# Designed miniproteins, single chains, continued (3), part 33

Each design is a single chain, and the fold is of that chain. pLDDT is the mean over its residues in the fold that is shown.

## One batch from the design tools (miniprotein)

Design m9129
Fold by ESMFold2-Fast:
Structure m9129 (fold): chain A 92 residues (1-92)
Amino acid sequence: MEVEEAARRAAEAGARGSLHPGDPEAGLESGRALREAVQVSGPEGGVRVLREATEAGLEAMGEERGEEMRKVAREIAEKLRKIGDELHAELA
């Protein structure tokens, strides 16, 4: 599957959204790319993929803007872990 490509697109779209917060298209595209990455790798795999995408985004965006991307990725990763835990509890 194209997990790495989806993650890279999510990082790039998120970086663009951070640089242009008034652009609704950038935010929408970021959300879609992120959702696709999660769907392909699953909740636990999606967290790892997001971390690697965040590292790539930090290199591309530089220091200050990279910090914004990292914060967003961290919040999303925490939400994904919570969803995974809830699904596990419901199935168990």
Scores: mean pLDDT 57

Design m9130
Fold by ESMFold2-Fast:
Structure m9130 (fold): chain A 95 residues (1-95)
Amino acid sequence: DPEDDERLGRFARLLKEAPPNPSPEEIRRIAREAGLSERVVEAVARYQEAGKMPPEEQEKELEELAKELGVDPEELRNAGPVTLAALVLKLEKEK
């Protein structure tokens, strides 16, 4: 979808211009400014929160998020917020 590609490109650009390691609230603001849906906004915020957890808690949170999104936890560990946003957008179009 060209509009989703544009929103993802805007999100990636805004993240590059943001301070390093943005807070979950900052990433919610950035995702909303990019025009992403509330489902994507909450998913990237949850992912950002997981990244600030101790390794054992991060692994469990990523496994739960991956199960909700229908993807492999290993894919999610290496994805980053932009790839995660793309995965959520793809799932929204399958429903």
Scores: mean pLDDT 80

Design m9131
Fold by ESMFold2-Fast:
Structure m9131 (fold): chain A 97 residues (1-97)
Amino acid sequence: MKEELRKKIDEAISLANEAIDLYQKLLEKTTDPLEKKRLEQKIANYKEFIESLKETKARLDELSDVEIEYRLKQVDEFIKGLKEDIENLKKRLAELE
């Protein structure tokens, strides 16, 4: 489980960085002030998520089996959400090209 959680954290960080890059590209093409603020908030939220994941990864040896199982479920949910968000962002960017 500990090695599985480490791999899932690395996958989540990679996907979150991809989402941030796509949001930044969308932000560059956006002129609506309210939409800009929403996109900036999404970028900020993913940056905070990456920092939280890095902290969890640094403390893996300190986590109980129950905490590892709980974190693994949380990271799996975030990976699912990130994959859906990335697909939607790619579609939105393609419509602007």
Scores: mean pLDDT 87

Design m9132
Fold by ESMFold2-Fast:
Structure m9132 (fold): chain A 83 residues (1-83)
Amino acid sequence: SAMAQREAERKAMEEAVKKALEEDKENGAPLTPSQKERFIKIVDELLPESASDHKKMIRELIEKGMSGRSVFDFIIKALQLLG
């Protein structure tokens, strides 16, 4: 069902972002270029084109070197607003 698929997609994203943050936890620094690319791909995969404003904002924050935790929190907030 569509509801089960949405729940699975949301959980998969939450796990992917959480895993990325756990792997980067020891760094304590701004995102590396490799980490930024990974987060941008996650955002592009998970946010629909109808959320283009949120997608652009999150991408800009990632490129500005916002911490992984803050990026994660912002992605979660954007998804909660979308449904």
Scores: mean pLDDT 68

Design m9133
Fold by ESMFold2-Fast:
Structure m9133 (fold): chain A 82 residues (1-82)
Amino acid sequence: ALDEIVEAVENRDIEKLGELLRSVFGLDEKTAVTLVAAAGMAPEALYERLADIAREMGHEDTAKRFEELARKVRAETEAWLA
């Protein structure tokens, strides 16, 4: 489930990402659409928001994984700009 979200973000599969956010996290349509839009503009921001949601749901391990993904995206962006 988590790996599928990462693949959808990396492949820019907006439809699959929206489906996974609704099915895996039980997010409402408005929240899912907002996060999908964020993924297209700033993957780091998407991962940070998903970490917050996972933590609010009591999934601390999942939240830590999303925080690590956000850091990885940031490091890759900084390396590309250097």
Scores: mean pLDDT 70

Design m9134
Fold by ESMFold2-Fast:
Structure m9134 (fold): chain A 91 residues (1-91)
Amino acid sequence: SERIEVLKNLVEKDPKNAAALLLLGLELYQAGKYEEAREYFEKAVEIAEGPLLVAALEMLSIVLEKLGKKEEAKKLEKEAEELRKKLAEKK
């Protein structure tokens, strides 16, 4: 996939670009590459903040469910919901 290769190149040049990590993970997820998608979503969770961290936690939860890790997925879903609530309270 041309888009996956472009995003991989972007992440290699800027490993702390949370948005690029999320987009790469999403493209890999859509391609059925769930193990590789999980790796990039985990990296996004490590560096992302605010709404991007909510997105990273939600996407990591979804891919973990696809990999059969339902308890881990539920934990991350709750963490994303709690963070989303805290961010809404600041507005």
Scores: mean pLDDT 87

Design m9135
Fold by ESMFold2-Fast:
Structure m9135 (fold): chain A 61 residues (1-61)
Amino acid sequence: APPKVAYLTAEDVEQAGDPEKLAKTLKTAGVEKVVFVGAEPPEELVKALKEEGIEVETVAA
């Protein structure tokens, strides 16, 4: 089966507020990869996601 991927915008990141909590929530949901659309993610969030073993990608909107 293909890996479970989550797509996040800058607005989604701002609404989450806590990078570490968001990363843990995505890991618990079984997300293996996060794709950020149209904006560069905060460095703290990228670090938290990678610490949970989640792959990170950024694409233009």
Scores: mean pLDDT 78

Design m9136
Fold by ESMFold2-Fast:
Structure m9136 (fold): chain A 85 residues (1-85)
Amino acid sequence: SDKYKQYYKILRELRDLAMEAAERNNADPSTRYRMLLLSDLAFDKLRLGDFDSAISYAEDLARLTVSLDPSLRPTLEKLLEQMRS
């Protein structure tokens, strides 16, 4: 329960940062769709208790977000580290 709540909070923050970066950087529709899909897949795996797959999709989302806004790298790496701990 506590681990699920913590991961859910981190994934929500990651999703918000990703979507804000997409908006600021005028990401094309295909990039926005991929970001939403990766976010949804991460949450689905979290709901199934598959934490390793949830982290993997979160890492893919973070990588895509950094490609749009490299200044977010330290923040996103910190969020991913919190999921791995």
Scores: mean pLDDT 88

Design m9137
Fold by ESMFold2-Fast:
Structure m9137 (fold): chain A 88 residues (1-88)
Amino acid sequence: GRKLSAEEQKKDLEVAEEAERLIAERGEPGDPEAQAEVAREVLELARKLGASEIVILLVEGQLAKAEGDEETAKKLEEEFRKLVEELE
């Protein structure tokens, strides 16, 4: 089973905290363009900080949903679930 390192967990938490803050401040409910902009910023932050593959896939899935790419979003959600299931 895959285990996240303490460093990966810390980076994942930092990305999650910033994502929640950006969504609250700029992710206007019912505005998919604003939600896509927030998702793009969160994804760039996750990649820059070296967040885990799980967080990167989650954010990529949210971006695809916000952009209306339902098929890509579904594939990314399935990959996310597989990675989560392999965590021990």
Scores: mean pLDDT 75

Design m9138
Fold by ESMFold2-Fast:
Structure m9138 (fold): chain A 69 residues (1-69)
Amino acid sequence: SAAELAAQRAALDAEADARVKKILEEYRERLSKAKTNEEILELTKETMRRVADVESERLARVRELRAAA
């Protein structure tokens, strides 16, 4: 049903949100220890890539959910 799909989608979004929060917590901790602009840039690039990976996985799981419906 639409309600069941919405609940499953919400669960996938909550999982992705929790993973992104963890990545951003690690980013803030590492950023506080960075001493050069080069370190900040590399850390930011790494963090953006990790967040993009979480989003890509979320989208793949949403596609699987839709296909199963």
Scores: mean pLDDT 87

Design m9139
Fold by ESMFold2-Fast:
Structure m9139 (fold): chain A 86 residues (1-86)
Amino acid sequence: SMEERARIVLAAIDEALASLDLPEALKEALRLAAEGQVARALGDDARAEELAARALALLSTLDPAEAEAAEAQVLALARPRIEAAL
Protein backbone atom coordinates (compact mmCIF):
# COMPACT_ATOMS: atom_id res chain seq x y z
CA SER A 1 0.00 0.00 0.00
CA MET A 2 1.04 3.62 -0.43
CA GLU A 3 0.69 4.14 3.33
CA GLU A 4 3.07 1.22 4.04
CA ARG A 5 5.53 2.56 1.43
CA ALA A 6 5.33 6.00 3.07
CA ARG A 7 6.04 4.48 6.52
CA ILE A 8 9.09 2.61 5.18
CA VAL A 9 10.48 5.73 3.47
CA LEU A 10 10.04 7.97 6.54
CA ALA A 11 11.49 5.30 8.89
CA ALA A 12 14.60 5.05 6.68
CA ILE A 13 14.96 8.85 6.62
CA ASP A 14 14.53 9.02 10.42
CA GLU A 15 17.23 6.36 10.95
CA ALA A 16 19.61 8.16 8.55
CA LEU A 17 19.05 11.51 10.32
CA ALA A 18 19.59 9.91 13.75
CA SER A 19 22.91 8.38 12.59
CA LEU A 20 24.34 11.69 11.28
CA ASP A 21 25.93 14.49 13.32
CA LEU A 22 24.04 17.41 11.79
CA PRO A 23 22.60 20.65 13.27
CA GLU A 24 19.09 20.05 14.65
CA ALA A 25 17.60 22.79 12.42
CA LEU A 26 19.00 21.03 9.32
CA LYS A 27 17.65 17.65 10.50
CA GLU A 28 14.22 19.24 11.06
CA ALA A 29 14.25 20.90 7.61
CA LEU A 30 15.22 17.65 5.84
CA ARG A 31 12.61 15.64 7.79
CA LEU A 32 9.86 18.17 6.96
CA ALA A 33 10.87 18.10 3.27
CA ALA A 34 10.74 14.28 3.20
CA GLU A 35 7.34 14.22 4.97
CA GLY A 36 6.06 16.83 2.49
CA GLN A 37 7.10 14.70 -0.49
CA VAL A 38 5.42 11.66 1.10
CA ALA A 39 2.21 13.66 1.75
CA ARG A 40 2.15 14.72 -1.93
CA ALA A 41 2.63 11.10 -3.06
CA LEU A 42 -0.36 10.14 -0.86
CA GLY A 43 -2.52 12.89 -2.46
CA ASP A 44 -2.61 15.18 0.59
CA ASP A 45 -1.65 18.35 -1.30
CA ALA A 46 -2.67 20.73 1.55
CA ARG A 47 -0.39 18.95 4.04
CA ALA A 48 2.38 18.73 1.42
CA GLU A 49 2.23 22.51 0.83
CA GLU A 50 2.28 23.26 4.58
CA LEU A 51 5.26 20.94 5.22
CA ALA A 52 7.15 22.23 2.15
CA ALA A 53 6.65 25.84 3.29
CA ARG A 54 7.98 25.00 6.78
CA ALA A 55 10.99 23.17 5.29
CA LEU A 56 11.78 26.06 2.91
CA ALA A 57 11.53 28.61 5.76
CA LEU A 58 14.12 26.63 7.77
CA LEU A 59 16.35 25.98 4.73
CA SER A 60 16.38 29.73 3.92
CA THR A 61 18.22 30.30 7.27
CA LEU A 62 20.86 27.64 6.45
CA ASP A 63 23.85 27.44 4.08
CA PRO A 64 22.56 25.97 0.76
CA ALA A 65 25.78 24.00 0.12
CA GLU A 66 25.67 22.47 3.63
CA ALA A 67 21.98 21.59 3.20
CA GLU A 68 22.64 19.97 -0.21
CA ALA A 69 25.57 17.93 1.19
CA ALA A 70 23.45 16.80 4.16
CA GLU A 71 20.55 15.76 1.88
CA ALA A 72 23.00 13.69 -0.21
CA GLN A 73 24.29 11.96 2.96
CA VAL A 74 20.75 11.20 4.18
CA LEU A 75 19.76 9.76 0.78
CA ALA A 76 22.96 7.67 0.57
CA LEU A 77 22.06 6.04 3.92
CA ALA A 78 18.28 5.81 3.41
CA ARG A 79 18.16 4.61 -0.23
CA PRO A 80 19.59 1.05 0.30
CA ARG A 81 17.19 0.50 3.21
CA ILE A 82 14.20 1.73 1.18
CA GLU A 83 15.20 -0.48 -1.80
CA ALA A 84 15.62 -3.54 0.47
CA ALA A 85 12.18 -3.00 2.10
CA LEU A 86 10.27 -2.13 -1.12
Scores: mean pLDDT 86

Design m9140
Fold by ESMFold2-Fast:
Structure m9140 (fold): chain A 81 residues (1-81)
Amino acid sequence: VEKAKKLMEEGIKLFRQSMEAMRAGDSKKSSELMAKAADKYQEALAILESTGDKALVEEARAKADEEFDKAFAEMLNALAK
């Protein structure tokens, strides 16, 4: 579970870096970072799914969605100024 949480945090960090690269106009770097974020997220979900606890998987998905939404909203807010 702890390894899955760490992977989820790494995925969120990579997603935020992807948004920053997009703001800088580096679409290639943004795409590469987004792919790495997705890989970390999938690995975290695989670990949680291996526990057989569907509630843990659902909670992890909800947390990832919330954090990704926050990062995207922060990017849009920065671009509006």
Scores: mean pLDDT 74

Design m9141
Fold by ESMFold2-Fast:
Structure m9141 (fold): chain A 97 residues (1-97)
Amino acid sequence: SAAAGGAEARQKVKDEMAELLEKAKKKYEENRDEVDKALADSRANAADAEKNGTPLTAALLKGYYAAGESSPVGAPTMAKNAQALYEEEKKKLEEEK
């Protein structure tokens, strides 16, 4: 929405964003066990990648650590995405060998 200025309009947007962030944090806490498992699985996959000498290890570790530091909402998504990418590359490498 195009707001034609005004401190009141900007304050309303800030309040709405703060409420969304609070709801996002609560949702993250409610799914903490799932998040912790996804991160643990990601770490296990990174360790396996190190043993196989794949280039994904640093990217995987960097991805989920960065997500955890920047956003509690982003952490579970990044961990799951990193894990999925690792599994796909591992399958491809195993098939090509």
Scores: mean pLDDT 59

Design m9142
Fold by ESMFold2-Fast:
Structure m9142 (fold): chain A 100 residues (1-100)
Amino acid sequence: EKKVEVSNVSGTLPDGKTVKVILKAVSETELEVVKALVDGKIAKATLSGSGNTYTVTVSLEGVGSVSFTVNFSGLKPGDEIEITVKNVDGKFETSAKVLK
């Protein structure tokens, strides 16, 4: 079973803004960034981590940044995951889904 969990969300992303990140599994324990968007605009994203745990930081100049932890299991090479982070009235709401 493929599982993806997002936790430890923090940052300066303004209220009402949405971050979307597509990550791709290059192995059972390695992810890479396919794309990152803030309200549909291309943003910078960095990955750090090892094994089944990565920290993702997304930033857009003049808007803000958000960082979060991604834990995953059961992914196969070529699987893609979509993570959405939204600031709703000062609270971060997250969702994650496997696309492939």
Scores: mean pLDDT 83

Design m9143
Fold by ESMFold2-Fast:
Structure m9143 (fold): chain A 65 residues (1-65)
Amino acid sequence: SELMKEIEEIVKETKEKMKGKSEEEQEELAQKAAIEINKIMEKMDEEEQLEAQEFANKAFDEVWE
């Protein structure tokens, strides 16, 4: 869906921005991404929200210690 593509783009851009940043800067970037993703998820049905949340969590777990 278009909404899932928007979430994928936000996650991808955020992961790229996190590279070489401090822990504090990575936390700020992740928080901003989470806010944007949550706004998009409000437009999704419950099944699609679960998929989006799993995708985002797995993607950020790879970057966030």
Scores: mean pLDDT 76

Design m9144
Fold by ESMFold2-Fast:
Structure m9144 (fold): chain A 100 residues (1-100)
Amino acid sequence: MDPLKKEELLKKVNEELEKLVKEGKISQELADFLKEIAEKIINANSDEEAKKIEEELTKEFERYLAEKVAGVSMEEFYKALEGDEELRKKLNERLKAAHK
């Protein structure tokens, strides 16, 4: 990839991350970390190396977006999505324990 395209991609990543920080969706520390990973992806010497870094970037991004956007931990976010399915499971486990 030519240097101008690399610079444009890095600029877009930086703009999106700064927007998320401004909206309070991620911390500045996470944004700085993701910028570093994005630079490594853009400067990768192979598609395989780029894919590995991209997978790490996606995983961290999704985790922190869930925590910051919802204002909840990942565990609480999953509980909200599943309408107390995990609370129902814990209640069933307590009922089994009470029967002993």
Scores: mean pLDDT 59

Design m9145
Fold by ESMFold2-Fast:
Structure m9145 (fold): chain A 64 residues (1-64)
Amino acid sequence: SMEERLAELEARLDEAIRQRDYEAAARYIVEISSLFEPKGIEAVNEELQRQLERYRALLAELRG
């Protein structure tokens, strides 16, 4: 399902960020955005904002 694929990509994205592999992280962000392209640009924008919030939360965990 799309939900299972999204969860897999998010897990890989989070690991890439923990490893400071920002090239891999960028590829996973592109793959995540592509899952939402059939729903239109607003859905892509909403998902990118959600991923940015997840990134901020992960950075807070890594710093504290």
Scores: mean pLDDT 85

Design m9146
Fold by ESMFold2-Fast:
Structure m9146 (fold): chain A 89 residues (1-89)
Amino acid sequence: SLATPEQLRELNQQAIDSIIENRDTILEMLEKLAKEYPQLKKKTDKMKELIDKAIEAYKAGNWDEAAKYVQEFFDLFEEIELEKLKLTK
């Protein structure tokens, strides 16, 4: 592995703090994306759900669950970026 469990926890906490701080901007971005590409709405809705689940798990002290939801969020974000590229060609 590239990092210790403590380093991964710290990085995940930073990622969640960033998501919390920028939640409104992220939601606006996802809403705009769904309006431009209605085909992506199911994925953007899932991303919104994953953000809320990650924040709830983090606030509850369930860091491992929060990390799982953050990972699923970024995996889905990558899928959307690739799909978006296909739709613009």
Scores: mean pLDDT 78

Design m9147
Fold by ESMFold2-Fast:
Structure m9147 (fold): chain A 66 residues (1-66)
Amino acid sequence: MSKEEYLKLADEYEQKAIEAAKAGDVQTAIDNLRKAVYYYLKAGVPLDEVEARARELATQIQAAAA
């Protein structure tokens, strides 16, 4: 699988995480966030950038669940 394919998968899981959070399914949102992080790392995105992105997504999930 190419870097481009990993980035596409990361984006798809990030979108699924946001959609699940908006639907009130916090556990599914967290599971999809974990998969997005995994594929960003596989794509070679720097760890600090992935951590920053994960923090933003976690904040969005928490806000949507509140």
Scores: mean pLDDT 82

Design m9148
Fold by ESMFold2-Fast:
Structure m9148 (fold): chain A 92 residues (1-92)
Amino acid sequence: MVINVSFYNASGELVASWRNISSPEDALAEIRKELEAAKAAGEAVTIVVTTSGDEADAQRLLEEIKELAAKIGLRVVSSFVTGQSAVVRLEP
């Protein structure tokens, strides 16, 4: 599986991107760092994750991101899966 992750700020500007990640664990590690940074800064963040897998793989990543956000203390404002992509909007 290949995973691409993009992070957007409250203004919709791309602030960070990782491409061609080969494992969900590595993708979640990068996501965790960015979520911890957003929480510390008191900033909203939108995460877009695209996988070379199927919709079930995107849904699994979405659920893991939501669990990670809850542990960090971020609120899920909206989340959805479309095809191979998962989108999560989070607030402090």
Scores: mean pLDDT 85

Design m9149
Fold by ESMFold2-Fast:
Structure m9149 (fold): chain A 71 residues (1-71)
Amino acid sequence: DTDARIAKLRDILERQPDFTPAEIDAIVAAVRELIARGVPFDEAVENVLADFAAEHGKEEAMERVLQELKA
């Protein structure tokens, strides 16, 4: 269930102090776009968060989100 997995991702991002509401919306939108293009959810999330972390210096926050999502 893609919608349930995206909802879990949003909940995890909203619990992190590292992300603004606008950044969370942008991350979720980017993940949805990759999934629409045939990228699996886990790969889409990892790619989007890696790009975001590289641009904004939030590698630790990215790793926390990925760990929570896999739990």
Scores: mean pLDDT 81

Design m9150
Fold by ESMFold2-Fast:
Structure m9150 (fold): chain A 72 residues (1-72)
Amino acid sequence: ADAAAKAKGLENIKQAEEVAKKVYELDKNLGENYKSNIKSSKKMLEENPRVGAKQAEATLATLEAELKRLEA
């Protein structure tokens, strides 16, 4: 269970990092804020894989929504 949650969380973190790079190119301040959030999510994923995986999924969803807003 924890191994599966950690693997899913790591995949979502990887995708969030790529989206955050694109956000940073369009809005530096917002991108820096999300880079900080991603670091916190990575720490949580190591300490509590289930909670961290849920946070990683939420962070990715928020970043994808912000990227769509900035590209509009």
Scores: mean pLDDT 82

Design m9151
Fold by ESMFold2-Fast:
Structure m9151 (fold): chain A 63 residues (1-63)
Amino acid sequence: GMSLEELIELARELARERGLELSEEDIRKAAQNVADAYKGADIPLEHARLWLEYALREMQRAR
């Protein structure tokens, strides 16, 4: 399963790949929201990518 630290790194990579202008705090918050949604369960990488992309886009919209 992915740790919170791995989710943060993946979120940072996705924000860069998608050209999203997000702060480090917003990236960490998106990763934390995904971690909280899985409630400590193992997160498959493919699912983590989809949920993080959604969370990152929502963070960008909410500014």
Scores: mean pLDDT 78

Design m9152
Fold by ESMFold2-Fast:
Structure m9152 (fold): chain A 64 residues (1-64)
Amino acid sequence: MYAEKAAEAALAGDAEAAARYLEAGGMSPGGVRSVGGQLARDGRRLGFEEAKRAAEEAIRRNKA
């Protein structure tokens, strides 16, 4: 759900939207902007499925 939206935003180059979706998915706010930015940079190279996996893992590792 939110990981998919974060991946979509990241592929569109919207790091801020990606960060907001990571936060909505349960990621703690302290790292959200950094991870959202990295996801946007990597997502264009990796494609949607890998960006979605990265978002899911970031949310899981950094649950608030």
Scores: mean pLDDT 76

Design m9153
Fold by ESMFold2-Fast:
Structure m9153 (fold): chain A 106 residues (1-106)
Amino acid sequence: GSDDKQLEKLIKELEQELSKSELDLEKVIKLLEEILELSRKIDNFELVYRAGELAVEAAEKTQDKKVAELALELYKIALRVAPDDVEVITRLIGGILRAIGLILDS
């Protein structure tokens, strides 16, 4: 639906921001907060999971606790809508643990 398209657009904007040599932390946080709000409204696992993966990448690049907390919240949503697939769930748990580690180390 329209929320899925808006989420895909925000994910693309986040990908573009993360590809820059100089990261705008305020813009990354704003994009992640908008992504998180949309992710709560949709049941599209693939988009939410992709958002979570990009959010943890953003947390690793920025070393920012708020970004890591947003990554964890996205993974929690992804876990709620996840298919019954051991490989997918295993990778998602790995992402959750990585996000928690980044929160604790900040």
Scores: mean pLDDT 87

Design m9154
Fold by ESMFold2-Fast:
Structure m9154 (fold): chain A 96 residues (1-96)
Amino acid sequence: DMDELIEETIKKLEELIKKGSGGAKKRLEEILKLLKEKPEEVKKKALELEELAKTNSVEEVEEKVKKRLKENPEEEVLLEAASFVLEVGRRRKRAA
């Protein structure tokens, strides 16, 4: 369930923020804020990236994400949040 992955991602980010400092901590706080305030937008973007990953290699997905960020730099934090949710999901599946 994507909603459960978002909740788990929030908890993991809160733990990372407690250990972080400087600019890295500030970026993680921005990602956490987006997950709390706009979870549906993050969920939609995560599902879009997951669908892209079904038909493209990791390298092809990374190049498409880079191109999108060059054209839409305002989506950077949203794409980072979505990618983090998917990474939490992948780690959960390997641990289960």
Scores: mean pLDDT 78

Design m9155
Fold by ESMFold2-Fast:
Structure m9155 (fold): chain A 105 residues (1-105)
Amino acid sequence: MITSKEKVIQLLDFLERLVKNDPSLTEEEKEKAIEMLKVLRDGVENDLSPEEIADRLVEVTKDHPELGRLLAESVKTAINLFSQFLTPELKERLLETLDLVIERL
């Protein structure tokens, strides 16, 4: 059976495919969104704290704060829809991370 962590990674990989195929995004916005998703993926995979992941995401998105906020809100929505497949602890940690990103942008 796959773990809750692996399910989050699969969700992030799915979101990366959606970004690549979104005709409303410029190539620069797509590259930036993919970079943000990779930072979140690495943070989840390596069990980084919400604060550490949020700091890295804010650094990556500081020149594109609206894109960073929209991506964070989209991932938050996806996590809430996918919540039955996540442990309460992992869900809470991810939502805290995304809320910190939205607050700082």
Scores: mean pLDDT 80

Design m9156
Fold by ESMFold2-Fast:
Structure m9156 (fold): chain A 107 residues (1-107)
Amino acid sequence: SEEEIRKLLEETVTKLFLRAYINAAIAEQQGKTEQAEAYRYFIDLLGEIAERFYRLALEKNVDPEKVAKALEEIFDEGLQLINDGASKEEVERYVREKAEEKLKELS
């Protein structure tokens, strides 16, 4: 249902948001300005991509669990890339490419 899709995606997005938000604060405190900026940019990217996954789930009546899992896997890896020192540009490229792949697989 629409409510199940919304709830599961909101829970997934909230968990990823909190991880990025906390990591940004820690990076800022440690003087890692570029890493902190990458985490903040990741938060904006998360909102944009989550909206696309939500629309697909509604339009194609896709299993909400599969949509939430795909979103979580993409952004867990994106967070790990930032942890490993990836630039904002590298993280955006990875997330956008993997989102397009998963959107096609779920369609």
Scores: mean pLDDT 84

Design m9157
Fold by ESMFold2-Fast:
Structure m9157 (fold): chain A 108 residues (1-108)
Amino acid sequence: MKKAEELVEEFKRLLREMAQAPPEQRQLLMDRISSVLIEIYKEMKTLSKEDQVKIMEEIVEEVKKLLPNLSRLFDKILEEFKKTGDIEGFINRLATAIQLEAILKQAE
């Protein structure tokens, strides 16, 4: 679990950096976020369902703070995970939502 907690902290740091970043740095930060999410996915597969839910709830709370416009979407992603236990689906939907927000900020 220690490695999963360290990866979550790195994910939170990258999200905060992306929220403040100019458009030209957002793609690089998205690539780093995607890499960290893949590592989180690998670690999650080694954890109990209870620990998986705890970490995913922590991730969702952090992304909701930084991307409040997508708050309802993140709640749905978490609810779907709680029903299915689909770690891959959770990570893919989370990454897609974050990338969509990054694209929308470039259009504004």
Scores: mean pLDDT 79

Design m9158
Fold by ESMFold2-Fast:
Structure m9158 (fold): chain A 76 residues (1-76)
Amino acid sequence: VEKLLLQLQTIIEQNGLSQFEKLVVDAREVAPSNPDFVKELKEALIRIDNGADVLDELVKLDVYLGVEALKEAVLR
């Protein structure tokens, strides 16, 4: 998990996408208790390594975390 989070932070820093700093903070909080998110993160990083658009992949991760937050709010 820590290696994936470090890779995410490095990608954000190297691409000048400082607006996604909160995504790294939220990912660090969620990842230890959410294996489905860890899978999404790993797959997004693999796609980025294979030439996928960094911004599009970061937006997908941000949406995933937003949906999880909404689920927590709706589920009792």
Scores: mean pLDDT 78

Design m9159
Fold by ESMFold2-Fast:
Structure m9159 (fold): chain A 83 residues (1-83)
Amino acid sequence: MAREKAKEYEELAKKYAKEGNVLEAINYYSLAGTYYWGAGDYEGAVRAYEEAAKLAEESGLDIMAQAMRRQAEAIRRDAAAGR
């Protein structure tokens, strides 16, 4: 369930990114990351937050990009701890 919802949000993020709706794309990548993390898919979660960070950085939203990178780093630490 959570992983399926994460994939749905990731596809929505890609759609909004292609349409130039940067804020919606970042929002849906963040939601995808949260749902991947909740499902124990650490790789999916890190990827989603990194895509959100990249899109934010490319759009001049540096504070948001840094926040997304911090989320990805927290997830990497969880994965490294084997939890």
Scores: mean pLDDT 83

Design m9160
Fold by ESMFold2-Fast:
Structure m9160 (fold): chain A 91 residues (1-91)
Amino acid sequence: MIKIDESVSEEDQERIKQAIRRLYEQYNLEPFDLTIGEGVYEAARYDPEVTARLAIYLSVNYKTSEIKASPTYIKIGDNTIPSVFLASLLK
C-alpha cells in the first residue's frame, strides 16, 4: 500500500505512485508498504520521480517513512544527515 500526504496534489500523487511502481519493476523489488510525508516531497524539490526514489531509498535503508528536511540537514527519525549527502543518495 502506498500512502501519500494530503498536501501533495492528486496529480502529483498519481505521478509518484506510477514512478514507485516503475522502480519496483526496474529493480526487481517486491512491492512493500510506503508512507510519503510532506518532508520527503520537499526534500525532493517537489519532483515526483525524485520523491519516489527518495522514499524507496529511505524505507529500504533506514526502515522509516518519516523525514523532515531543511536547507542544511535532513532529519530521518532520530538521525540527522547533512543535506549535502542527498545528491549522493539519489545517484
Scores: mean pLDDT 67

Design m9161
Fold by ESMFold2-Fast:
Structure m9161 (fold): chain A 79 residues (1-79)
Amino acid sequence: SPMDEARARIEEMIEEAKKKIEEGVPIDEVSKEFSERLLELVRELEARGVDPMDITKLSMRAMGEMTELMIEAKQKEKK
């Protein structure tokens, strides 16, 4: 389903973000790239006729996971 494909895509994006952070890419740059990719995914789902509420829930989950990654990365910088 489009939603299962989107969830898998988000998991790939999170994994890529983790690698970039581990490689020393600035958190702000990784966050910006993630947000741009998420916006593209949202537009694709809208074009495919996915329910706006399902898109919203998916986006909120994705942003939550990215926020947790950013918090973890900032905590590592303080050690």
Scores: mean pLDDT 82

Design m9162
Fold by ESMFold2-Fast:
Structure m9162 (fold): chain A 76 residues (1-76)
Amino acid sequence: MEEAKKKFEEGLKAEKEKDYEAAIKHYLEGARIAEENGLYNTAAYLYRKAAEAAEKAGDEERAKELRERAEKLEKE
């Protein structure tokens, strides 16, 4: 899915710039697009990337929630 890939690339760029809030936003947008298209493994991966960015932003609770969402998608 090209649009989800674009969001992933935007998230990676934001991480390189240390803008973790923008990285979280882009990864979550990509995860939503992947999930809407039934690409659950891709969505889970993007939720994990968003969780990593949230952890770097110091938001451990948000990171935990995003990791749990990724695990649920992989088990479904």
Scores: mean pLDDT 84

